# Designs tried in a protein design run: designed miniproteins, single chains, continued (5). Part 37

Each design is a single chain, and the fold is of that chain. pLDDT is the mean over its residues in the fold that is shown.

## One batch from the design tools (miniprotein)

Design m17259
Fold by ESMFold2-Fast:
Structure m17259 (fold): chain A 81 residues (1-81)
Amino acid sequence: SWLEEKESGEIKKYLELAKSNPEKKKTYLTKAENVKRLAELLRDLIQNRDSLSNEEKLKKIKELLEEGEREIAKAEEEDKA
């Protein structure tokens, strides 16, 4: 599926970036993990499509993206130290 291909492609991209840029390793590994978590959420929402409104689904996606931005910011600070 497009979701599986997108997930695998983005994770592979960030893992390669972490390997080639060890000074930014934590940032790239965190980005890879966020891709995985978003794909997992999207699969859960697809499986439970009739249980949640579109508004509720968008809220969950937004909350996960905002959490991911905070985790990336923390990883960027750790990579600077």
Scores: mean pLDDT 83

Design m17260
Fold by ESMFold2-Fast:
Structure m17260 (fold): chain A 85 residues (1-85)
Amino acid sequence: SDEEEIARIRELVDRFVELAQDPSKRSEAASALTALAIYMVGALLEGKTDVVREGARLLIEAADQLPPEMAETVRRIAENLLKAA
């Protein structure tokens, strides 16, 4: 269901934000963001527009909690996904 997929996206966003707070975990954070982006692109290809829109919204909100060097890149990813949905 869309609710279950949105809940999974929330979990992935939260894990990414946690990893991103630790400079020693930048590789793990990048891997987590990549997995999240792949998951959301998969949802886009399946026509799950509401899942992608909510996921992009969560990423935009999460960007405010990120180090500045990551925040703009994450917002760009989210905005591109939102525009494609």
Scores: mean pLDDT 84

Design m17261
Fold by ESMFold2-Fast:
Structure m17261 (fold): chain A 80 residues (1-80)
Amino acid sequence: SDEIEREILENLLKLMEQNIKNKDYESAIETAKIIARFIKQTENEALKEETIKRMEELAKKTPDKKAREEILKIIEETKK
């Protein structure tokens, strides 16, 4: 169900944002990998694009350069 997929992704995005705010960059990167894995399996193009955009916004809010670059790399691999 697209509604269930959206709810799962919203919860994962909130977790990723919380990890960034807590400066838990290892957990933020791991959550980004889980999100990337999930959206690679979905056929919902709009949900993929929306999720990628929100991950990019969270990467921009990540003050740690190395963590930001790792998250952006995960996002780029998801676009393949």
Scores: mean pLDDT 87

Design m17262
Fold by ESMFold2-Fast:
Structure m17262 (fold): chain A 87 residues (1-87)
Amino acid sequence: MPTVSGVKAPEEVKVGEPITVTFEASEPISSVDAVLLVDGRADAVASSTTPTVTTPPVTRKGEGVVRVFAISDSGFGESEPIKVKIT
């Protein structure tokens, strides 16, 4: 299964701005999904086939958390939650 590491996201974004997340995987990935939760509620989901995923523009202010799920031939790996403040 891929190990997801080196996850980078901005510490703060404004409403109307996208969040771009980059990461490293221990093996080649087939796809990646990123889920944005704002105050514990799902706000956005984005998918990519590369170690970079960009959400749609964020729609609400609050405490954001991004989780990344990388899929490979051996299974899937999940990142630690990354905090992003939305102002």
Scores: mean pLDDT 80

Design m17263
Fold by ESMFold2-Fast:
Structure m17263 (fold): chain A 116 residues (1-116)
Amino acid sequence: MKEGLELLREGRVEEALRVFREAAEKNPTDATPHVWAAVAAAILDDAETLEEILEMATPYLWTPYIAYFALPVAEAVGAERSVEVLKKFLSPKFKLTPSDQAYVDRVVAEILAALG
């Protein structure tokens, strides 16, 4: 995880995606690698890879949480295909707590600063 997050902060998004996907395959029940893999795929506007990640996460009920992390990043970088995919996985019943929203906002800002 640390390696993938450092790559993402350096703007090395394709390499970060590879590291996060490898981590998810080793520990499928750990939500963290799936969240960061989805964020990396969304930044790349790789809608096919993003759909694969979200479909794999669906049985574990993480997809709304992933979408709340990845959607603002995708919108900010103009990743139109990723935005369309992410909106399909948003649950109208899922609401972030104020502390979770603050965490998401901070991390999204850090990612966007790294990208340019």
Scores: mean pLDDT 75

Design m17264
Fold by ESMFold2-Fast:
Order: structure tokens, then C-alpha cells, then sequence
Structure m17264 (fold): chain A 54 residues (1-54)
């Protein structure tokens, strides 16, 4: 089984991944509507970097 520390890291990883996915959806929606996706791409990159740090 997972240790409590490993379980907390896994939960943190999942939470960050969900936030990253939400930004990816915003990027896709912005591109489909010919809107600037830059702010969503920036937030997505920040969450991807946080995920790698877990």
C-alpha cells in the first residue's frame, strides 16, 4: 500500500492534473472561437510545472 506521504503526493498530483485539464479545455475553446488563448496557455504551463514537481 501507499504511505500517507505518498498518498498525499498522489492526491496533490490529481488535484493539479484536474486544474491543468480545465485550462487545456479553455485553450481549445478559445482557439475554436478565434480568441487569444495566451492566458490559458500560461496557466496550463504553470500547472504542468507544478505536476512535475510532485
Amino acid sequence: GLTEEEKQKLQQSIDIGVKALAQAVEVATAKQQNKDPTEYLRKLDEYVEQEKAV
Scores: mean pLDDT 83

Design m17265
Fold by ESMFold2-Fast:
Formats: sequence, C-alpha cells, structure tokens
Structure m17265 (fold): chain A 89 residues (1-89)
Amino acid sequence: DLSRDNLHDELGILENELRDLRARADAATTADEVRAVLVGLTRLEGEVENLKARATSLGDEDLASRASKLLDEVRALRAEVEDRLKRLE
C-alpha cells in the first residue's frame, strides 16, 4: 500500500527530526537557542500526532504504535527543554 509506505517514510523523517532536535538541545547554551529547540519540538509533536491519527484511520496498528512511542519521546524531550529554559531565564 503506497499510502502506508509513505507514512512509514514520513515516520522515519520525523524520527530523524527528533534526533536533530536532541543534538541541538544538547548543544544549546543560550535561552534563545533553547527556545528555538522548543519551537521545533512543539511543531514535531503536532506532526507526530497527525501521523498517528492517519495511521489509526488506515488501521495500521504497528505504525500507530511506533508513532505513539515517538510522541512519548518528543514529549519527554520537550519537558526537559522547558525545564532547562526556566533555569536559563
């Protein structure tokens, strides 16, 4: 199914975006840099939620499960970055 294959490819891209944002968070030294990462994580959370909803609508339980795990990881990193920002402000 091309639609399923496209969603699996999109999930891989979102997983790569989380890795990039984690690396940027680790390298961030200023409040402005931390805020930029937080903006990216908020956008990524929405993209993962949308992908999970589409996977659920297609009945792809494996893809929906993987998207749920990614969503949990994005939310965990966002919480860490928010706490870090509070310490820098």
Scores: mean pLDDT 87

Design m17266
Fold by ESMFold2-Fast:
Structure m17266 (fold): chain A 93 residues (1-93)
Amino acid sequence: STPETLEAGLKGFEEGYEEAKKKPFSKKSLEELAAELQKELDKYIEEHPDDPLGIAYKTGYALGKLYVHAERIGDEETVAEMEAMLERTRAKL
């Protein structure tokens, strides 16, 4: 990954996180939410296959939403895995 795609992904994560925090708690499973967000991401990739920065941003955005959901349902393992991934991403910048 380039520094620019890593930065786009981190920005997407922060914005997805903040947006999810503003919304009420959903009773959807983590898997159900992940599937919905993956479908949205797949559509973006199909529509914009030559936009690596936009794809990185959208991927981060989806992960930010999943992170908030994992925190709310008490999935500590998923939260820890995502925090480790963010730390590794920041270390590459």
Scores: mean pLDDT 85

Design m17267
Fold by ESMFold2-Fast:
Structure m17267 (fold): chain A 95 residues (1-95)
Amino acid sequence: MKKLIIEEIEKSKKLSETLKEALIKALEKTKDPVKLMEKFTLFFHNPKDEEAAIELADTLVKENSKEEAAKIVEEALKYLPNSEKLKKKLEEIKK
């Protein structure tokens, strides 16, 4: 299953190269690729949903994908540059 999901992500024209790399690395580490893809899909469809971005980042941190979590929060900050919650989450991840 993971290999097919990764191949679909690589072929996607909708995702930036940075998000593709982060998502592929996270998928390689996760024990639950379906759950990770569900959380990512919620974030991707509504990038202004601060809670969806935080939940995805927390899931990635819990799975030891801290670098990938930071990239997700940085992407969310492009849509919500004044979000104190996202800024705080990024600081927690980067330490």
Scores: mean pLDDT 79

Design m17268
Fold by ESMFold2-Fast:
Structure m17268 (fold): chain A 83 residues (1-83)
Amino acid sequence: GDRSQSQQYRDQGVQLAQQGNYRDAIVQYNQSIDLDPNDYQSWYDLGQVYIDLGRQLNSPAGTNQVAQQYFQRARQLDPDFTF
């Protein structure tokens, strides 16, 4: 189902992010969210990858702002999640 496919895209994004391939990780996380917009873990992982991308680009201000929006969305979906 869409939820299972969403989890597969999230797992692919995590693998790519661990390899430092943040651009491809973002693509996978967006596919996860498109299939299951309630997957709060994909929103958190997307936020984290934008922070890591900003560090890689030596331009963290804009990417940190984007990351905070994704973290806020994740917490709205799962308010019991502690950072």
Scores: mean pLDDT 82

Design m17269
Fold by ESMFold2-Fast:
Structure m17269 (fold): chain A 94 residues (1-94)
Amino acid sequence: MEEDIKELKELVEKILKDENPSWEDIARAVGLIRDLALSPDPEAQELAFEALRKLLKHPNPRVQQEALDVARELSKSPNPEIQKRARELLAEAE
């Protein structure tokens, strides 16, 4: 958990500073966002949704598309809280 939180923070900062992030970095970051957003830990959930919000605003179309795909997936979650948060992010991304 703690290592995943640290890794996501470092990956998001790296991606935000790079106009053309690697596929490996993008894939790892969105994978961590999925895992942490579905975690029962409120701190992990908060970090995941904050990271997702930042990636949705990235100028790179690939980063935006991967973030949108994760947000759409989470918007279909059987967990009402996760579903609501993901839908709010999708509305902001328009």
Scores: mean pLDDT 83

Design m17270
Fold by ESMFold2-Fast:
Structure m17270 (fold): chain A 94 residues (1-94)
Amino acid sequence: MKVDPELQEEFRKILEELKRAVEEGRTDLIPLFRKLADVAEKLGAPLLADIFRTLVEKMERLTPEEQLRLAREFLDWLESPQGKALLEKEGIKL
């Protein structure tokens, strides 16, 4: 799938910011997941966008510590064979 290079770069930068935020124990994770959902939708990655929206809904019910744990588990999943396969299927290049 041919994707917009500017949107791909925006997605990558937001994902890098999310990784940094998780490593630093930051509490502003929900806005980053919302940005990822918006960019994924614009990139034509509806499954990935839906995953981000579902994570936002779940995180709104969680404590900051639980939000960090969920974000870390999600980032680990993205690095898994299943996560990489979804990114490839949806045309997302990291």
Scores: mean pLDDT 82

Design m17271
Fold by ESMFold2-Fast:
Structure m17271 (fold): chain A 77 residues (1-77)
Amino acid sequence: SLEELKEKIIKLLKELLKLETDPEVRKAIEEAIKKVEEAKTVEEIRDALAELAEVLVEHEATEEQKALLVEAAALVQ
């Protein structure tokens, strides 16, 4: 279900947030969590994760941080 999908993705994004110390990246993760919570479709979840991926790439996120986002993105493929 969409609700179970959101719960799993939000859990992964919260794990990502625990690893992040950069205030700008933390804000982007929090915005992504909010967008996923408000999402009515799988496409809206994909869009939120894609926007977050751009921020992580720009800020040279760690391999561990990128792996969590990849795991979240795989759930909506």
Scores: mean pLDDT 86

Design m17272
Fold by ESMFold2-Fast:
Structure m17272 (fold): chain A 102 residues (1-102)
Amino acid sequence: TRAELERLAAEYRRELEEARKQIEREGPTPELIERFVDATIGLALALAALGRLDEALRVLDEGIAYLEELLRQTPEDDTDVIRALEEGIESLRGVRRRIEAA
């Protein structure tokens, strides 16, 4: 239902904000990056299902920009974090392409 999708969008938005806060406090880890990516995808898909396509695309664009900023700040020897960020960026770009094609 529309009400269920609105509730899911709100829940994913809370998860997204919490993941971002933990990354800012603890530094990026593969686990926190995956939680951020999953929440961003969940929010974008819920918004798309609600017909809020422009908001879904903005969420994905903001998520991609955030991960790209983290990647710029990550030391080159932190290969696990770099891999998680690169995989996350690719996942978000893939979802963005699918939503644009709808």
Scores: mean pLDDT 91

Design m17273
Fold by ESMFold2-Fast:
Structure m17273 (fold): chain A 55 residues (1-55)
Amino acid sequence: MLKSVEEAEQALQQAEEYLKQGNQDQADKILMEIVTYFGDNANLLQRAQAIVKKH
């Protein structure tokens, strides 16, 4: 469970690594946590969207 913006940023890095490995299910799980707990944080959502679009 994500508890802070710092943890969410670290989780974005982990999601990007999972996408590089082809592990989309694990990446999607992390991205869904960010949307759920930080859905009103436009900066984090924009960064998550950019990672998904890149991969």
Scores: mean pLDDT 76

Design m17274
Fold by ESMFold2-Fast:
Structure m17274 (fold): chain A 81 residues (1-81)
Amino acid sequence: LSEEVEAALPEFERHLAELARKLAELARTDPELAREMLERLREELERIRRDERLSPAVRERLARAVEEAIREVEEALREAE
């Protein structure tokens, strides 16, 4: 499980970056939906941080990727005000 997750990590990071970009665009057209998605990202970040099944290195890398996505969406929502 952990080894398979490590192998998939770069692909996951790339997909999450693409998702963050799309959510940033969504913040301009549907800020309520973008805020709901942001809340889901925050919940996933907490789950990742608590998931003892993941190695510390994998957990840190996943958490960092989600944190970057959260920051991008937060900035887009702030600009959409």
Scores: mean pLDDT 78

Design m17275
Fold by ESMFold2-Fast:
Structure m17275 (fold): chain A 88 residues (1-88)
Amino acid sequence: MVTTLIVEVVTTPENAPIVIEALESFAYAAGASKVEIEEEPLEDGNVKITVKIELENEELAELYYKGLKELLEKLSPLMKSYKLEKEK
């Protein structure tokens, strides 16, 4: 069963490339079968980044969900807000 990890981050335009690179590198290391990245400019001058990571293995998805949560906490000073969700 495919599991999708969804990350939503609000950050500054200056920090957006750093956040995207960190999340892409994580997805690549996780062996993601599909990665989708969407950037949306916000009226307040910030950027909303949505990253969807598809994983074929549920046990790996659970492991990487925890790792991604730790990564987001570490990156939190570069972000205004973040959300992490898991869908099956």
Scores: mean pLDDT 82

Design m17276
Fold by ESMFold2-Fast:
Structure m17276 (fold): chain A 112 residues (1-112)
Amino acid sequence: DKLLEELKKLLKELLEKMRSYSPAELRKVIDKLIELLEKALAKVKNPKLKLEAEILLGLALIYVGVSELLGGDKELLLRAAELVAEGILIAAKDLSEEEIKELIEELKKLLE
């Protein structure tokens, strides 16, 4: 529970910081968040949590694709980032303490 609250806090801090980013900077961070979510999903055993997080990942990829077609729409990229962050939080509910700590360390690197 405490690790999930720390993860949630770091994701909120990252999303807030991302509001000041250019579309190119947003895309780099979103690509890393997608990578982290895909790695987490590979470890999720609960089929309902896996499906919920996969739906959020799929929707985020649609927002990224539509943003790209529109020349890098920042609002769509920010929405994609929110969806990936939500997916990470859902996937993390089925991760071990050590796997959640790994996600926290990767997010700390994105904040600094």
Scores: mean pLDDT 90

Design m17277
Fold by ESMFold2-Fast:
Order: structure tokens, then sequence, then C-alpha cells
Structure m17277 (fold): chain A 83 residues (1-83)
């Protein structure tokens, strides 16, 4: 279920955040985000504000930090190649 996936995402994020030296609790809003970058899109679940995001920073291979007006969020985003 999405709730079980969210629990596992939070555990995995906490572990990766500690490894990367990231501090703080991300906003607790689930958002599916799609961005175009050199013909790719980024799609997944982000724990972030419902507001549009201004940018995405890569933290790990499949872990990204999404930044928007009023705050930033974290989650797992998969980079999808063009069809």
Amino acid sequence: SMMEELKELRKEYARKALEAGIQGTPPATIVETEYLDNGYSLSGVVLAPASSFDRIEQVDENIYRAIGEGGSGYGVITKVPPP
C-alpha cells in the first residue's frame, strides 16, 4: 500500500540523510513530480509541499531533494529516459 511504501521511504530517507549529513524533517506532503531534463523526466514520490518546485538536487542515484517556494522536500525520484 502507499502508506507502507511511505513508511519504508521515510526509513530509507532517514538512513541516506544521515549518510549524506542532511538534517531536518522534510514537509509531510506526498507529491508526484514530473520534470523534463535533457529529454528525461523525473517521476516518483516526494515528501514535500504541494506547491510547484523550482529545482531538484540529486542526493544519491535515485534520491532527490525537491525545492519549491516556502521550503524543500525529499524523496525517491526515478529518472526516466525518453521513449
Scores: mean pLDDT 49

Design m17278
Fold by ESMFold2-Fast:
Structure m17278 (fold): chain A 91 residues (1-91)
Amino acid sequence: MDEKIEVIRTIGLGMLEGGASEEKAEAIATAIIDALLNGEDIKEAAREALIKAGLSEEDAERLAEEIAEAIENLDFEKAYEVGVEAGKLIA
């Protein structure tokens, strides 16, 4: 559990590096953490949070899938890369 939360935080750090505001990065990370803790669909939570942050439905769907995969696989490197891409699209 804690390692999955750290992957999500790594996505948030990537988003900041990509140019997203701290407020937007934190809102997205919090939405994903809440979904994880409540046993909800991580991909859907990430997709909705990214759309709310200003991404297109196409970009949000693609990145949400990559986010869910990075969390499931505990892939910190991929989490950071996806975060940076999302941050650039939000910026």
Scores: mean pLDDT 88

Design m17279
Fold by ESMFold2-Fast:
Structure m17279 (fold): chain A 61 residues (1-61)
Amino acid sequence: MKVYSEEEKEKLVEDLVSILRSMGEAWNLSLEQQIALGRQLMEKEKVSEEIIEEVIRALKE
């Protein structure tokens, strides 16, 4: 992963938040567990730290 357009970043954040919320619903995960799992998945996929922080922020609201 090199660079993303602003639209790509926004879409990626929305997609990741949706996936993590769906997993949380399916497995009854706490917010902290969703955040921890999301971080691990995003780091394995080499997602930028900026996007990771935006996903975590969106999950906390």
Scores: mean pLDDT 76

Design m17280
Fold by ESMFold2-Fast:
Structure m17280 (fold): chain A 100 residues (1-100)
Amino acid sequence: SRKERIEKLKEFLEKNKLSPEDMVELAAGTIVREAKEKGLPDSKLEEIEKKAQELVERYRAGADPLEVLREMRKIAEELGMEFAKEVIDLLIEQYEKERK
């Protein structure tokens, strides 16, 4: 279930400190995976994959990881990707905790 997947991710994040790059890549990968699981048309999958990759490239070019994660969250929300949205919210929370 979605709840079980989220609880396992919480356990993983408590045991493993992700770098900002790992967080951005995980967010992008989760969006793409959920898009495929929803059975979206190939043209829409290509569009989503391109948008996710463009955000990863913006991070690599020096964009703030928090801004990139928030943009990925907007994509997940606009596409009704509840699981990806919850994953990204957890990543944002972990990133903000490390910035104390």
Scores: mean pLDDT 84

Design m17281
Fold by ESMFold2-Fast:
Structure m17281 (fold): chain A 83 residues (1-83)
Amino acid sequence: MDSVADTFVRLSDLARRLAEAAKEKGISLEELEKIQNLPTTEEIVKELEKLGFPEDLIKEVRKLSTDQARLVVFLARLDVAAA
């Protein structure tokens, strides 16, 4: 059972980690936007795997609903843009 606050903190941490991995790999904001617009968590996970994101990060994203996974990628795009 997720409290709204606990879920938000967890998604924000995942987004920061995803943003750091994206910056390290030179993944563009445009590529992250394409991933954000994928219709399912499974397709998002497959694109992250294809781009070589860390397995630990992919494992955490795999546990998310589609809306949560898309939100994590959206927040990661904002983090990359702010850095």
Scores: mean pLDDT 81

Design m17282
Fold by ESMFold2-Fast:
Structure m17282 (fold): chain A 66 residues (1-66)
Amino acid sequence: MEKVEELVKRAEEAVASDPETAAKILKEMAEEFGLSLEEVQAVATAIKYEGREAGKELAREFVEEK
């Protein structure tokens, strides 16, 4: 599935945004992808501090049906 690409793109937008906009993006992501707010925050944090590849791998794990 390609939800991972969309999730990563929105997480990158959140990381590049001001805190208010970032919070709104993360909340919308949690609702759209059926993830917890903590999970989408973890993806954004991984992108910010570990790099895009780490964030993408984490997003893939969370989006999987497991």
Scores: mean pLDDT 78

Design m17283
Fold by ESMFold2-Fast:
Structure m17283 (fold): chain A 73 residues (1-73)
Amino acid sequence: SMEEAWNVLLESERASLRSAGEEVDPGPPSVELLTEYIERLLTEAVDAALRKKLDEETFEKLKKEYEEKRKKK
């Protein structure tokens, strides 16, 4: 779930802050902020997976077609 994914990210962030000697106890993040962050990560993961399956030239061509389709032109 997104909550589980966020808890993993929080633990990683807290570990990083502890190593830096900073103590920040972030309250629960807003649902909007969490959704935006997860959506960005999913988009990046999808792009990375597509680049692994497709050569870079084919990937860029498909991306351009998708963007043009979104413009409804």
Scores: mean pLDDT 61

Design m17284
Fold by ESMFold2-Fast:
Structure m17284 (fold): chain A 74 residues (1-74)
Amino acid sequence: MSPEEQVAELLEAARTTFRWEARAGREAGLSDEEIRHRLEVTRDQLLAMASGVLSPEQLAALDRQMRAAIDEIL
């Protein structure tokens, strides 16, 4: 798997998780600010898990793309 394919697969999994968490948060009556905070915590956890398999450049790309995905969802 290429570095670009690895980032793309992890990003798709992250987007699925963010959409699910945002929906669950909205159903629970959480504010957009509380939902954003939870998604940012999930982003940090996913980056920490990926740090063992991705290069620093790939981690930077994944972080940037996950931040954009959170902004698109909220």
Scores: mean pLDDT 84

Design m17285
Fold by ESMFold2-Fast:
Structure m17285 (fold): chain A 100 residues (1-100)
Amino acid sequence: SSAQKLVENTVRQLEEILQEIEKTTDEKERQKLLIIASASVSSLLMHLVLEGKLTDEEADELQALENQISDLALNKAPKDEQIAAIKQTISYLRSLKEKL
């Protein structure tokens, strides 16, 4: 489905962002990467909601994951917490794709 393709594209973007976060020691570059990741999740959430593809619970979970990534960027969280949040988001999106 088109919804499954949107999720897969977002997963690929997040996997690329994850690799860049793992490689960089620059805190500001990691903050920028997390902002891009949050924006990608936000865009996906808006498209899936508008197409009626998500339950309220699934939409709330995606919003929570988006907010977590954004908060980690703003709070200058440790790199390991940033990596864990992106991995959690990828895992959730892979599970979500199977239901679409």
Scores: mean pLDDT 90

Design m17286
Fold by ESMFold2-Fast:
Order: structure tokens, then C-alpha cells, then sequence
Structure m17286 (fold): chain A 84 residues (1-84)
């Protein structure tokens, strides 16, 4: 578990792909293409690799980040975002 204030950055090393679920849609991002917004209520899936994913804490609440290696969830990070 990790706690962030709104506007704080969270960098997850050793990942290569970010997938976010918004409703019934999965949106895939390349982790090397810059910063991602971390929104409360969304689930993020990161695939193990040689890059970094940087998230900016955007909305107050809870989000979940799952780290996947070879199709298996190896780590789950619960992120709580609080007001600055």
C-alpha cells in the first residue's frame, strides 16, 4: 500500500506496458511515452520489463496497480490519494 497527495508522482520501475480499464474498455499505453494520470476508481495493469511508468496522482480516492509477469499477477499496489 502507498499513500500519495494530489499532484504527487509515483514512478514504477522495471515495467514496459501500462493498461488501464475504463468501464468495459482497456487502453494500452507505452510506459516510455511519458506521464500517466492516476485516477481514483480505475485499475491499472503494468507488465514487467525494462522501462518506467510515471503516474501523477489526479483524483482523491483509491486506485489499484497490478504488476504482471508472464501472465501472472506478482504484485498488487493499493494507492490511496489524499488532498494536498
Amino acid sequence: EITLKEGELLTIPNVKKVTVKIGDKEIVFNVINGSNSLFAGLEYTLEVGEGEATFIADSVGESTIKIVKDGEVVETIKVTITKA
Scores: mean pLDDT 75

Design m17287
Fold by ESMFold2-Fast:
Structure m17287 (fold): chain A 58 residues (1-58)
Amino acid sequence: SAEAEKRRERLVEKLAELIKNKQTVDLTPILDEARALGLTPEEIQRLVKEAVERAKKL
């Protein structure tokens, strides 16, 4: 759904910002939010990878 995609995009953005601003990132809150959205483990891995790539561009 559009809402789920928007929330996922927000998680990617938030995690990318945390990665850019910190060398050490606690993934627990992000993983909890991703699970609440119903993302699979594979989708969560993809989300983390996207956030890392986005952080490089910030």
Scores: mean pLDDT 77

Design m17288
Fold by ESMFold2-Fast:
Structure m17288 (fold): chain A 87 residues (1-87)
Amino acid sequence: MTPEERDAIADAAYEAAKSLLEEAKKRGFLTPTQATAIGVLAAIAHWAGRYDKAAEIYEDMAELFESLGETELAQRYRKLAEELKAK
């Protein structure tokens, strides 16, 4: 797989994750299946070497959990994002 193909895959995963997160914010809840799907999309961005995109997905996930009152989950995802940014 070329670097250009990996970058395109990471961008697609990032946009898909953003779309799912925005829908969950408007809906006011997140299903376990959607949480898993967003996590897989973040992992795809990470696998493609786009740590910036993966970190942003985790930050958006943390913001969503915070808005839903899930403070412990929000803290966990913020930590994951910071670890990726430190690389």
Scores: mean pLDDT 80

Design m17289
Fold by ESMFold2-Fast:
Structure m17289 (fold): chain A 89 residues (1-89)
Amino acid sequence: EDALEQQILQAIENRDLEALVRLVAEMLGVSLEEAREILREMRARLEASLAKVPEIREEMKKKGASEEDLKKFDEVAEQYKRWLEALRA
């Protein structure tokens, strides 16, 4: 519940990959080794998604996205970047 969610958010803020591995293993009921593999796959997907951010942003502009829409997109991209930094620690 709330306690586990707060611990995950704290681990992300602290860039504590070891804490994230333990929390994911506990949450999913998997081994620490399986949790590390899951987080590794998540890291690869986030890296691929973030690499596409400039292309997606330009496409949004071409489709007439407002400055507010672009700002929201930028905020989501920054959140993904923070998660990626934690997964790289």
Scores: mean pLDDT 79

Design m17290
Fold by ESMFold2-Fast:
Structure m17290 (fold): chain A 80 residues (1-80)
Amino acid sequence: GDREKALELAREGIRAGRAGEGGEAAGYAGGAIAELSKVDPEAAEKAGEIGQEAAKGLTGEEAWLKGGLAAAEAVLEAAS
């Protein structure tokens, strides 16, 4: 289901974030938020806010890495 897909994408985002791959982490986190929004739009919005707060004051690769990892972790918690 969409919740399972959100979980899988969130786990991939966390994996990429731990590997230092900011673009991949942000991409997977965005996908996880999109899938979560189909079943829990409030939780998806909150995960996006958490990612934006984690990336606050950062730019480029560092923003993608910090924001993506935080958003992916938030989706994993909400979808579990």
Scores: mean pLDDT 87

Design m17291
Fold by ESMFold2-Fast:
Formats: C-alpha cells, structure tokens, sequence
Structure m17291 (fold): chain A 87 residues (1-87)
C-alpha cells in the first residue's frame, strides 16, 4: 500500500539521518574542521525534514512531528557537546 511505502521511506530516511548525525558527532569529537562537521549535520537535518514531511502526508499527530523536531535538536546538541569536549 502507499502507506506501507511511505513508512518504509521514513525508516530509510531516519537511518540515513542517524548515519550522518553519527558522522558529524565523530568529526566534532576529533576536532575536525567546522565546515566538515556542518556538512554532515546539514545532511542529517535535511533527512529529518523529509521524515517530517512524510509523517505530515500520513496524517501523523503533532506529537510525532514534534518528536522529529526534538531529534533534530538532540543531534545539534550532541555535535555541540562533542566539539566542546574536543577543546
């Protein structure tokens, strides 16, 4: 069904976002160049924005959309924390 295809796409995008987020945190922890860290953080956020759009198409409740937004905030904070620890 279209619903099953959208849910599968959400899972794939969320997995890609996690991969990019992990890379951004690892680079920040190693004291890598800010531009390189920001590149992977931006890629992670872009995938999560796509997840939000697909959840909206599925008629997901606002709490689910808010959950994705909280995940984006958590990733940004994790990158900031890793970068600070590398100083």
Amino acid sequence: SEREELLKRIEELAAEAEKYAKKAVELAAKGAEKEKVEEYLEKAKKKLEEVKELYRKLGAPEEVIEGVEKAMEAIEKAVETAAEAAK
Scores: mean pLDDT 87

Design m17292
Fold by ESMFold2-Fast:
Structure m17292 (fold): chain A 76 residues (1-76)
Amino acid sequence: SMEERLAMHRRAVSAISAAQVAYSGVRDQLSPARRAEIEALLAQARAALPDKAEDMTPAQYERVMALSDQVLALTR
């Protein structure tokens, strides 16, 4: 439904935001290689978001959440 697509988009945007905040907090403590890996994952997560919230698919949502979780794991 439209409601489900909008909810998935809101959760995906929030997940990317949280991952970005976590990364920013530890960026200066990480190796250049780890920073490059995290920045590539964040870029992939942002690229997986549709331009319009109503175009969000379950597959895109799962991908954004998985990429955001990978960033969080790498910031530990």
Scores: mean pLDDT 90

